# Designed miniproteins, single chains, part 81

Each design is a single chain, and the fold is of that chain. pLDDT is the mean over its residues in the fold that is shown.

## One batch from the design tools (miniprotein)

Design m2811
Fold by ESMFold2-Fast:
Structure m2811 (fold): chain A 68 residues (1-68)
Amino acid sequence: SESHTTRDFEVPSWDALGEQLTPVAQSITDDQVLSGEGVGSPEEFTLDFTLTRPDGTVTHYSVSVRMV
């Protein structure tokens, strides 16, 4: 099956972004394939990536990040 998921982050720093991305990254660590591409500026950017699980389940993520 295939699904789409959108996540938005508004963070004061790159360290804070890393903390908010940790739960997402942990969901990707076991026998999974991730590919992605980022566009934008260092202060405001989007990441579109796809997570494929071993069972063939595909989830497309769109992540928007803004530094405040």
Scores: mean pLDDT 57

Design m2812
Fold by ESMFold2-Fast:
Structure m2812 (fold): chain A 75 residues (1-75)
Amino acid sequence: EQVEELERARQTMLGTLDRLAQASTPEVAEQMRRRQQDLTTQLSQALAQGVAQAQALLDKYMREIQKLIDEFLAK
């Protein structure tokens, strides 16, 4: 159950990054794709160490994504 909730949160985060990439310049879209790849790799590695570690990493990246959204809105 917790793993399923974590996977849904991951999918929501990736969807948000995709939406931002579509609304962005090519340069920013490229940075967001790199973030998606890094997030996927790091989440897989953290999940191997435990769900708590994966959740902590996901929370960190959610805050970083929120900062990117705030920067876009402050344009």
Scores: mean pLDDT 71

Design m2813
Fold by ESMFold2-Fast:
Structure m2813 (fold): chain A 67 residues (1-67)
Amino acid sequence: LSPEAQRAFDEALRAAREMSAADKAGDTQKVSEAFRRLREAMDRLAEALGLKPGDIVGVTEALGAYL
């Protein structure tokens, strides 16, 4: 992966872990904040990989539906 893609991927993983931990703790505000960061990181990852942002919007929507 390019450095940009790797950074975005690492940010997405961190946000996903924070979201999961907050969900288990019942902290809906932290879940919302982590989900926002996850979406931002996934958008940056798509750009870094040369994908359309819409190509991975289904992933962030699926994660949102999980919550």
Scores: mean pLDDT 71

Design m2814
Fold by ESMFold2-Fast:
Structure m2814 (fold): chain A 92 residues (1-92)
Amino acid sequence: MPLPDGKYSFSEETTLTSPADGTTASGTLNGETEVKGNRARSRAELIGPDGNVLLTAEMEQEIVGDKIHVRARVYDHLSGAKFEAEAVLPAG
């Protein structure tokens, strides 16, 4: 079922893996999603085992006709790097 309009929060324990050496650590992904009609906006923070925020991510989804427009932005708090991606997906 599609989610009704409103704000939803989530908290999930996740495994962080280093691509350099395969080292794993536990982290926590905390976020909020707001749904309004044909739009959803999410914000999430990835928190390391020491309680520091490692990444902040924002994602917007909008249904336009037969397409889903997705925009994502990620900010790395350690390096100050910013990444942005956009995609258009079929909605059926």
Scores: mean pLDDT 75

Design m2815
Fold by ESMFold2-Fast:
Structure m2815 (fold): chain A 62 residues (1-62)
Amino acid sequence: MLPDSVTPEEMAELVAAHLAGAPQAELDAMLARMGLSRAEWEELLATIERAAAVGREAARAA
């Protein structure tokens, strides 16, 4: 469960920065601003990576 201080838009920006290859220091600063714990971020990344792998196979139909 995400803290109510973090909006879906803020989460989307964090994910976009991660996918764009932003430095770890920048990601860490964003996490600190949002009040997210590292554990919550790790759980989200694992979920996103799993969903992305499934989605890529489904969407890969060229």
Scores: mean pLDDT 70

Design m2816
Fold by ESMFold2-Fast:
Structure m2816 (fold): chain A 98 residues (1-98)
Amino acid sequence: VVRKPGGVVTFEHAGTREDAVRLAAKAVQIAKQLGYTVVDIRIEGRRVVLEFETIDAAIEVAEKVQAWAEQQGWEVRVRLDKEGEKKLLERKLQERLS
């Protein structure tokens, strides 16, 4: 059995269900603009969970959605899976040193 490494990102906000739907729609729009495939989308109240085929896709979409949410005045917590969080930290560190 061959398991593909995928990327999962969870957005949690303090807004309404309508805000969660808007957040999900924006995340899908950003993913499409970047050419990434969204494998699955789940909206559970104030949580929006997105699954991507790659960790890099999850990281890129997560950063852009978080920036957009901040522009709307929303405080959004972004949670990547363990491998995604590690990769994001390494990328940010490399950018500061390069």
Scores: mean pLDDT 73

Design m2817
Fold by ESMFold2-Fast:
Structure m2817 (fold): chain A 96 residues (1-96)
Amino acid sequence: MEDLIKELKEQAEKFREQAEKYRSHAEKVKNETDEFYKKLKELADKLGLSPEERERIEGLAQNYKALGDFESNRFRAKAEAYRKKAEELEQKIKEL
């Protein structure tokens, strides 16, 4: 009985660690994507590009941002799934 409770607590803790890891990855991807997007826009402004060239660079930057937002959201979903698994295990431990 005690050994089972200990094992379940260790598994819940590991799920909490995975949730934190994916949350950290989501934040990193979001921040790096936003920073790169900002740098591309600043670079386009500094280079004195034509309106047509600026439009093309903005389109590429927006596509890159959309991909980064997608990956960040995917990592956040994984973090939430692991957090939920940890909470479910913690609840089962309380019922034992």
Scores: mean pLDDT 84

Design m2818
Fold by ESMFold2-Fast:
Structure m2818 (fold): chain A 61 residues (1-61)
Amino acid sequence: SMMDQQLQQLDDELGQQHTRLTQRIQEAEKAGDQQAVEQGLQEVQRLSQEHQRRVDELRRQ
């Protein structure tokens, strides 16, 4: 269905963003940059919350 396609597209977009953030966090960890690690973890949490909000919004329609 179109809704399934929209949900899949959201999941794909989130997956790409999550992968990029995770890679940055791993690079920061390897460099010993604790500030960058903390900032990255906060961004991951924000991204997950925003994704859940968008999924919930689509499911309500």
Scores: mean pLDDT 82

Design m2819
Fold by ESMFold2-Fast:
Structure m2819 (fold): chain A 87 residues (1-87)
Amino acid sequence: MSDREQLAAVARELGDLLKEYKELLDKNNGGISDVLFYTAAAIVLAGMQFSAENPNMPDSQVRLELAAGKQFIDDVKKQIAKLKSSM
């Protein structure tokens, strides 16, 4: 699998997690910090999607965005788990 194909796969996983996180926030009336975190993660997702589709994006940049995307996946999973534990 190419780095760009892996970036596209990570972007899809983050997108699915953000949908779940948004549904949980809507049910729990999330605060401003939750809105800011969701917004930041959504911006990262948009950037990863752009880079995955852009053939002129350098491999070094694709690798940086892969690392960032994997970190955001971990962070979103932790936020989802925290919200679920309080329900």
Scores: mean pLDDT 80

Design m2820
Fold by ESMFold2-Fast:
Structure m2820 (fold): chain A 71 residues (1-71)
Amino acid sequence: EKEEILKKVEEILNDRSLSDKEKLEKIRGLDIKDPANDFKIQFLVHQIEKEKISLEENKELILETLRAMLE
């Protein structure tokens, strides 16, 4: 599941037709089967929104963080 989530998040982050808000909503809406991975994704999205982190500037860091967090 980890590699599938990472691939989908990378595809969303690389979609130039979407705003940061739309990208976060798509990431939040991913069908994640593992509750631990789902919690980690929801937590990361919440932190990005709370801190107003730029997705474009922090794309690589976001993907690296997810790779470290997900099982």
Scores: mean pLDDT 80

Design m2821
Fold by ESMFold2-Fast:
Structure m2821 (fold): chain A 85 residues (1-85)
Amino acid sequence: MPSVEEIQAYIDALIAKIREEAAKQPPEIQAKLDEMIELLREAGKRIVEALKNGASLEELQEIEEELQKRVAKLVEEIEELRAAL
């Protein structure tokens, strides 16, 4: 299983990549990418806290599923904004 440190490093790398992409986008899309960064930060903190409290694999899967749903919604919103611009 990935360590807490590996999960944190993965999230940090994703945030850095999203920030780089956001800098290339119009302000409307930048705002949505900023929301995605905050979602990743929140999910990362929740995963770390859950692991510190001895969370089950099922609890970690619930956090992952919730994150995937929220990210998918933001991706749809970004695609709609990009099509409207």
Scores: mean pLDDT 78

Design m2822
Fold by ESMFold2-Fast:
Structure m2822 (fold): chain A 77 residues (1-77)
Amino acid sequence: GPSPAALALLQTVLDQRRLTLTQEQAEELAAFIRERGAQNPALSADNVAELVIIVRLLTKGGTLDDATVAKLRALLS
């Protein structure tokens, strides 16, 4: 099943939308996105790769747009 820590991180990211992740948090969430995104027919391989890049950039702080939030929410279905 999914890592409880990765699910909690994803929920925090979706709730806050403007935050800074640690390198460890970003890589844990990136691994979760790759695993779940590969199995999700609503997400292309390019979309999964872009989400991983966006999550890694959150180590420098940032704000997620509505399109990115919608794609991340698809990982919870």
Scores: mean pLDDT 82

Design m2823
Fold by ESMFold2-Fast:
Structure m2823 (fold): chain A 94 residues (1-94)
Amino acid sequence: MEEHLKEAKEAAEKGDPVRAAIHLARAYIDRGEFEKAIEIANRVLEYAKKHGDKKTEAEALEILADVYRKLGQEDFANELRKKAEEIKKELGIE
């Protein structure tokens, strides 16, 4: 597990590690591995906030909203979705 994560990380660092992490989180959602998707999405969210990357922040929030909706936490999912939509509107993206 550790070696596979290291290999994936090194490969991603040569392309776009943030984009790779977003794709991986969505893949875990498709597999029903919601805890892994949350872990990755939270790491992406922390990175985006630290670097002022509003577009990536919105994408990470949308991933978290999808996971929490699937876990039955609809109110929290709706708040995360609303925050993502507000950021997207500020950026002029739809």
Scores: mean pLDDT 78

Design m2824
Fold by ESMFold2-Fast:
Structure m2824 (fold): chain A 99 residues (1-99)
Amino acid sequence: SEELKEQLRQLIEELRELLARTTDPLVKRLAEELIELLEEALKLDLSDEQLERVVELAREALELLREAAKSTNPLKRIGLLLAAIGLLIEMEQILEEAK
């Protein structure tokens, strides 16, 4: 679906905006990894079901990274980053199954 691919491109741009604004090295690293996964998803022949799941996971991960970047509580920040990592792992599994 071209609509789902356009949603992925929009998420990549939002992640690039987060990268430009954040000074947090872990948020930067995870945002960069997420951008790479989304760019790979756009190159693969994913089904609409797989694309929809990748979009959902990417939106959740972006929200968690934005919250982590704003958090002044170290434990909350670590928890948000670990949750984001879990979503990235699930996304990577979908992409590997599509290869």
Scores: mean pLDDT 89

Design m2825
Fold by ESMFold2-Fast:
Structure m2825 (fold): chain A 61 residues (1-61)
Amino acid sequence: DKLKKVEEVIKRLAKEGVKAGLTPSQIADIMLKARTLFDNGASVEEIEETGRQEIKKLAQE
């Protein structure tokens, strides 16, 4: 089930964001972006990679 895989990815991204020191608002934005990408037909792999790149970008600040 693709939806279950995406939910797992979103949960993993949220956990990684917390560990990286992101704020709740930044984490919520990443999760929303992941759901939007899924709705627009992005693959599970694309969603996870995009989320990880955003976490890296925000953590560099």
Scores: mean pLDDT 82

Design m2826
Fold by ESMFold2-Fast:
Structure m2826 (fold): chain A 99 residues (1-99)
Amino acid sequence: MKEEILEEIKKKTEEILKQLEPELQARVRELAEQMAAHAMEVYGVDEDTARTLALYLVAGNALLGKELAERGEEPPGGDLAPTRTAALLGEALELGREA
C-alpha cells in the first residue's frame, strides 16, 4: 500500500516534470534534494518517502509558478516564507515563474 502510493506519486511527478524545460527540471531536482534532506534531518522522515514527496511538492510548485506567470498572476512575496520548507517551495514557484 505505501509502496503503491509512492509509485503513483512518482509517476505523477514525472508527468509534471515533462511539462518543464530540461534546465528547470535539473534545478527542481536540486531543490527537492535540499527539501528531502531537511525532512530527513529535522522530522525523521525515511529517505524514500522524503525524496518522493519533496520532488512531487517542488515540481508541482514550479509548474504552478509557470502557470501563474502565463496567466499574469503574481505569487506571494518572499517575506512570507517562515520555514525552510516554505522557503524551498517559494524558490520552486519563482523558478517556474522565471521559465
Scores: mean pLDDT 74

Design m2827
Fold by ESMFold2-Fast:
Structure m2827 (fold): chain A 61 residues (1-61)
Amino acid sequence: MEELRKKLEELEDRLAKLKKAKQSFAESGSMDDSTLAALDKRIAELEKQIEEIRRKIKELE
């Protein structure tokens, strides 16, 4: 259980960093749709992994 929770925390930290990077990018005025799309894709991948781990934790609890 601790291993799954630790992995969840790591993924949530990565997600937070990517979201912050996206916000900083928007605030800098550098509106490159390609870079934003790449960040959105990575955010979506992390959210999917987080959901899968949350489901596994819930099934074990």
Scores: mean pLDDT 77

Design m2828
Fold by ESMFold2-Fast:
Structure m2828 (fold): chain A 81 residues (1-81)
Amino acid sequence: MTLEEIIEEFAKKLRELGVPEEKVEEIKRILSDKSLSIDEIEQGILRILFSIAPELSEEKLNEIFEVVGETLKKYEEYLKS
């Protein structure tokens, strides 16, 4: 799986879970920034998601955080390959 495939799969899932397109694009930019550590990427994504958390249901928000964790694991595995 390529980095681009990981990012686009994550973006698709975020859109399906009700994350606004502008926030999805910000998250894609963070994931594409090769100067950032995994911890910095996670912090950046969480900051964006917390900014919209009040607009989302608890169920959707929980699914989003699970998808974030899975995506960061795939990203870390990609960097080690």
Scores: mean pLDDT 82

Design m2829
Fold by ESMFold2-Fast:
Structure m2829 (fold): chain A 71 residues (1-71)
Amino acid sequence: ALFRVTVPIEAAGAVAAVATANGGRLVSARLEGDKVVLTLEVPAEKAEETFAKMTEIAEAAGGSVEYVEDP
């Protein structure tokens, strides 16, 4: 599963750490003003769990998480 995460730069590391802890990888990272847009690939079997955890971190930081390619 492929996710796009938009978070302040301070939260980017925490989001990436959740993805890698769940067998995922960072595909790309782009700085947009004071925020970072991360594209993360996560194994399908862990996608829902990883999405929930990333959303919790991102929303607490004022960011967002979305599926790029899904169902």
Scores: mean pLDDT 81

Design m2830
Fold by ESMFold2-Fast:
Structure m2830 (fold): chain A 117 residues (1-117)
Amino acid sequence: SARELAVGVALQFVVISEDERVREAAAELAEAIAASKDPVEAVRILFDEIIRAVEPLDPELAARLREQERRLLAMIESEVLDVEDVQRTGALLREALEVLGAERFAEVLLRAAEKIK
């Protein structure tokens, strides 16, 4: 389902970082997405918060995140999963984590969770 795919996006953050704060924030985000009335809108809010935080530090990465957001939202809406787009999403989220650092990245995920609730 679209909801299961959207929750899967949040659970990728547990895989990309061993930092407890990022893992805790990812768990809260996954709960917010699972409870959301609109899982597509929830993923859009998440990417908007990450892009907003990354853009002042790395505008090229922000542009790549925007393009990947469009592809990911289309996959969730159609419920058709492309393995290469899933792998690319994980790689870009890891780059965002490296740019922001674990503390700021966790804060971004928590802000997204609050907006999704």
Scores: mean pLDDT 81

Design m2831
Fold by ESMFold2-Fast:
Structure m2831 (fold): chain A 57 residues (1-57)
Amino acid sequence: MNLTKEEFDEIVEEAEKLLKQGKTREEIKNYLKSKYGDKLTDEQIDEIIKLAEERLL
């Protein structure tokens, strides 16, 4: 797994955009799994969504 900090931050920003669009956590998780499932574990995807939610508080 060779995910850079920049790539990780970009994925968090993408999750933030989806949350702002009114997507549910489950919809965002499914989207991220389909796009990044080969690079990211389910645990990492959950962490990304959590960070995106915290950044929007």
Scores: mean pLDDT 80

Design m2832
Fold by ESMFold2-Fast:
Structure m2832 (fold): chain A 83 residues (1-83)
Amino acid sequence: SEADKLIAEGEALLAEGDEIYNQMKEKNADPKTLVILGLEQVGLATTISLLKKNPEKHKGDLATEVAQMKELLEQAKRELEKL
């Protein structure tokens, strides 16, 4: 289903975000970037949890969070490459 695809994509992005977060933390990246990434990971994880509980209510929210996380991870990867 569409919801299952979004959940799988969101969970993959969370795993990638955790790896990037740990690499940035080890390299003493900008604390502001770490805070933003951490907050977005919490938001995405929460939305996935809500969608699993009430699929029809939260599909649009997860699609938006997935798009935002993709953009944030691309930005974080660019910052990590400079470290």
Scores: mean pLDDT 80

Design m2833
Fold by ESMFold2-Fast:
Structure m2833 (fold): chain A 89 residues (1-89)
Amino acid sequence: SKENLEEGIANLEESLKGAEKLADEAIKNRDLATLRQLLDGLERAEPGIKKLREAAKDYPELQERIAKLEERLKALKERIKKAIEELEK
């Protein structure tokens, strides 16, 4: 189970890095459709991240990684929301 948790966290970290890069390009290109799809994807990922945090309760190092993941996800969502609001004017 610990190995599965580490793999799940690593996969989310990699996915988030890709999402951050995609968001940067979509914001630069004013790609509203991609920003909306990305925001939806990030919102759908949130319950899974919270579940991983509960599962990692006995592993402080994994909880720290998940906490940083949650902070990055929150920051990315806010940035995408602001970009969408600006493009919808």
Scores: mean pLDDT 87

Design m2834
Fold by ESMFold2-Fast:
Structure m2834 (fold): chain A 72 residues (1-72)
Amino acid sequence: SVEEAVARILAFGRALAEAPDSQKPAIVERLKAELTPEQVREAVRYLQEHGVTPEVKARADEEAARLLAELA
């Protein structure tokens, strides 16, 4: 769903912000493997129209932590 794509995009953004530079390419490759450019555009549009709910933010934070743990 668009909301799942939104949470996932936010998770990747957070993971990229927190990751050391050496790990950023791996995070970008996973993002490109999981999300199409269309899904990214839809998620960005959704965020512009509806913003971020606390529930979506909480899910994104949990997913970002898992991404960082998996890629460590």
Scores: mean pLDDT 80

Design m2835
Fold by ESMFold2-Fast:
Structure m2835 (fold): chain A 62 residues (1-62)
Amino acid sequence: MEKVKEELKKLVEEYRKALQDAIDNGDPEAAYRAEQLARKIRDLVGKYNLVEEYEKIVKELK
């Protein structure tokens, strides 16, 4: 379980970085990468029922 939570945290961090790059630079590749990461996060959260963990990570990262 802890390994899955660490993976989720890394995916959220990568997602926020890609989203920020898309916003700051108008980079369509960064926007595409953010979409892919969002899908992976959704799949992982759904598979392991990690909705509350995801929300905690998002609040921590702001």
Scores: mean pLDDT 79

Design m2836
Fold by ESMFold2-Fast:
Structure m2836 (fold): chain A 81 residues (1-81)
Amino acid sequence: SQLDVLLARLPELSFDEQLTQTEMLAAWMLSSGTPLEEIEAALERVRAAVEADPRLSPEQKAAFAAALDATLAAIRRAHAA
C-alpha cells in the first residue's frame, strides 16, 4: 500500500520531505474516495512513526503534530459538508 511504502521510507526522509509526503498521501487517499476512518487511521500510523524518529527534535515533532491535526480537521470538515 502507499501507506506501507511511506512508513518504510520515513526514516530516510528529511523533516520537510516527511511533511510533504504525508500531505501527498492524505490528498491521494481523499481524492481516491478512501473512507474517513481509513484516512484517520493511516495518518495516526504516520504520526506514531514520526514521534518515534530519533533524528527529529521535539520542536519538529510538535510542528508535525500541529500540521497533521490541521490536515485531519480539514478532511473532517470536507467530509461533513
Scores: mean pLDDT 87

Design m2837
Fold by ESMFold2-Fast:
Structure m2837 (fold): chain A 90 residues (1-90)
Amino acid sequence: MDISELSDEELRELLLKANEEEQVKLVEEIIEKGDERHLKVAKETIALYASEELKKKINEIEDKKYREEEENALGRLFGLENAGSTRVPL
């Protein structure tokens, strides 16, 4: 789907028309692309029309994706070459 080409209004309409599961999927895709603008619009739309439970789920997905991205970047750096360094650097 051309989520990156969607305007703020088009994204809002898509989210309002989407089911809860589809809304979660759309937010996950936006987070994966690192699209802060669309993520902000999606969160605002969900906050207006969705329950606290859905808002909490979106926050958890966002936190998980940011953590995964950081771990991926760190993992690639540490996985490339490690000199047997542990949590006690001497």
Scores: mean pLDDT 65

Design m2838
Fold by ESMFold2-Fast:
Structure m2838 (fold): chain A 70 residues (1-70)
Amino acid sequence: RREELEKRLEELSKNIPEDLLKQVRAHIAATLEAAERGEDPPPAPKAHPSVDPQTLGELARVLVELERLR
């Protein structure tokens, strides 16, 4: 399960800059923390022109699952 998600993240990371990965990961962590506290989620970061929105959505899904496994 975790290994499968890590492999998926690695495949997605080939087309995504490291800086953007850090931003998306931080946003997801903050959103999950806000949800656990019953607070409104922080505003989403602006769309990145270098990455397909569909790929960003898949990345977000994988990162959320990985965060929940921590």
Scores: mean pLDDT 68

Design m2839
Fold by ESMFold2-Fast:
Structure m2839 (fold): chain A 85 residues (1-85)
Amino acid sequence: SMEEEQRRMAEKAVELLEKAIEEAKKLVEEGKYEEAILLAEIALGLGLIVLGVLKLIGAAEEVLERLEEAIERVEELIEEIREKK
């Protein structure tokens, strides 16, 4: 169903954002702060695009909230990394 496809799209986006968070944290541990920020910002941009598409096609609030929570975690990570200058 369309609802199942919307849920799968959101889940894949969340997985992508979570993977980006893990990879960015590894880059931070290696002292690669600029690369970590770039990766996180690219992932954030992709997450926002997917969120926009899901909102446009009327995805359920529960689906949107899950993706919005993952996006917020990426935003928080970017801020944390920027503070480690």
Scores: mean pLDDT 86

Design m2840
Fold by ESMFold2-Fast:
Structure m2840 (fold): chain A 100 residues (1-100)
Amino acid sequence: AAAIAEAAKAFVEATGGEEVRKALAALAALSPAAAAFVAAHEAMVQATRDGAPEAELAALEERLLAAARALAEELLRYSTDERARELAEQLLAEVAAWEA
């Protein structure tokens, strides 16, 4: 619980690309939901760089949104940290905005 909350805090506080990558790697080490989110995010970034077809990008976006929901649910369930809650709320808001 404490370790995932601290990793989520680091992710929320990250302002640069390298800090974000480090925070995501820390999250991936703590839970299956965090690992799935990191894997989905990395796959989306790589596919975008490779110029993947729109159909492939759409499938990866769906995977990323599903992983974001799962991570948000886990953070809300197990974390007492305010920043982990903020991350969960941000992930859910992003998912809602995408589905609108």
Scores: mean pLDDT 69

Design m2841
Fold by ESMFold2-Fast:
Structure m2841 (fold): chain A 61 residues (1-61)
Amino acid sequence: DELDKKIEEALKKLTPEQQEAFRLMREASEKMKGATPEQRRKIVEEYRKKLDELEKKIKSK
């Protein structure tokens, strides 16, 4: 919980792109809570693609 508070404070200081990356990771984590192993694989693949697109957007300048 102390760690959770540290994470929330860090999120407030992140760039919009970094905040979006954290949001995507959190959303993927929540979707995986009730998912089967097969569904988790699909969720991981989907969010990996979204994170890759975000990374490309950052690097494209």
Scores: mean pLDDT 75

Design m2842
Fold by ESMFold2-Fast:
Order: structure tokens, then sequence, then C-alpha cells
Structure m2842 (fold): chain A 70 residues (1-70)
């Protein structure tokens, strides 16, 4: 599995948001979750095999920071 840095994670968020209108939507959050899982990063992966709850929570917080800086 790959360890993803915060900066790489933020870059992925920007890509997912750019595919839409630049806003955080349920679809953009889901797209981010799928990309992160495909990359095999473990920072946001739960050992319980449940990813979505923890990942969505982290994505929403970090995405808000990215959107506000943009």
Amino acid sequence: MKKLTREEFLALMREALADGDGSLTPESVRRLAEKLKELGFEEFVDDSETLNDKLVEAIQKLTELVNREE
C-alpha cells in the first residue's frame, strides 16, 4: 500500500473538484474516495475494512481548507 502525503491528498481533491464546478458535492467527495482507494493509500483507510465514514470526514475537512484557500 502507498502512503499519501497531505499535499498529494490536497492535489487529488483539487482534481476531483475541477471535474465538477469547483464546489464540494457528494459526487466530488465520492470521486475523491474512489481515487484514493485506487492509489492504495493507507492514511485514510480503516483496518476494519470500512473506509467511507472516516474518509468522508477527512475529505470534507481538508476540502473546505482547499476551497477557502482557492
Scores: mean pLDDT 56

Design m2843
Fold by ESMFold2-Fast:
Structure m2843 (fold): chain A 90 residues (1-90)
Amino acid sequence: MNMARVEELVKRLEELKERAKKTTDGEEALRIAKEAYEIAQEALRIDPSNRRPLELALEVAKIALKKLTDKELILEAIGLILRMIGDLLD
């Protein structure tokens, strides 16, 4: 049910955060961050009052940004982070 679903999504986000920390490939880390945002958006639709999934996705995106060297991918990661911050402030 919805509460168990959000808990499952939070666990998935923690797993993605660990994967993002371990990768040395910035592009892989960015792909992980995009997946984390999609999961956080699903969790936010289920429980809009629970900001934890979106905070975890933001942590993943920040990890990815630190691993990027390509300027276009850096701009893409910044755009993703700004979207996440917008969702947190709403």
Scores: mean pLDDT 85

Design m2844
Fold by ESMFold2-Fast:
Structure m2844 (fold): chain A 62 residues (1-62)
Amino acid sequence: SKELLEEFAKKYGVSPRTVLDIVLEAQRRKLLGEPIDVAELAKKYGVSPSAVSELLKAFGLL
């Protein structure tokens, strides 16, 4: 939800747009049968691997 995106953005000090982009990229990879590499996404978007992992778990993507 929008509220969940905003809460993660506040918690990790990133923009809501960045949180949305991470979720959308992970969803696209999952739909295409591509692996979701948490460390790669963390590096690409400038957030910690733990932040990416928690975000993706919250959205049912891990």
Scores: mean pLDDT 83

Design m2845
Fold by ESMFold2-Fast:
Structure m2845 (fold): chain A 69 residues (1-69)
Amino acid sequence: KKKKLEEIIEEARKKAKELLEEGKPKEVVYAETFAIILSGLVLEMKMEPEEALELAEKYAKEIVEELLK
């Protein structure tokens, strides 16, 4: 599970970086990053929705904040 979680996070980070380079607003970058992580956790890892929402929110925020530094 943890190895696949890291793969989902890496995919989300790459997409967030791409969107920022395209000049997308921070809100759009956050929303897309969140959606990628949430979809990966629920659909690929079959995680409970409540757990997936909490983790997706946490990781999306961390990724976007890190890239904006």
Scores: mean pLDDT 81

Design m2846
Fold by ESMFold2-Fast:
Structure m2846 (fold): chain A 80 residues (1-80)
Amino acid sequence: SLEDLMTQLGVPQEVRDWVLQQLAQIQAAIAAGDHERASQLVIDYSRWMGEQMGTLSPEQARAMLEAHGALLGHLQGLMS
């Protein structure tokens, strides 16, 4: 799971908690049919991820980008 991956990579708990909370909010917005809010949450999440990549090692950043890229692609498909 993404939570297990983040724990294995040593991502700080504050960062892990925020990621999981944001993904839960995006999924809830999609389930409610609120695609405008879901899209905004995805944009905000992507911007935040870009900012956080500077605090991670290159290996952590690469693994996180690959995992999140797959998840965001799936969520984008659900909104289309």
Scores: mean pLDDT 74

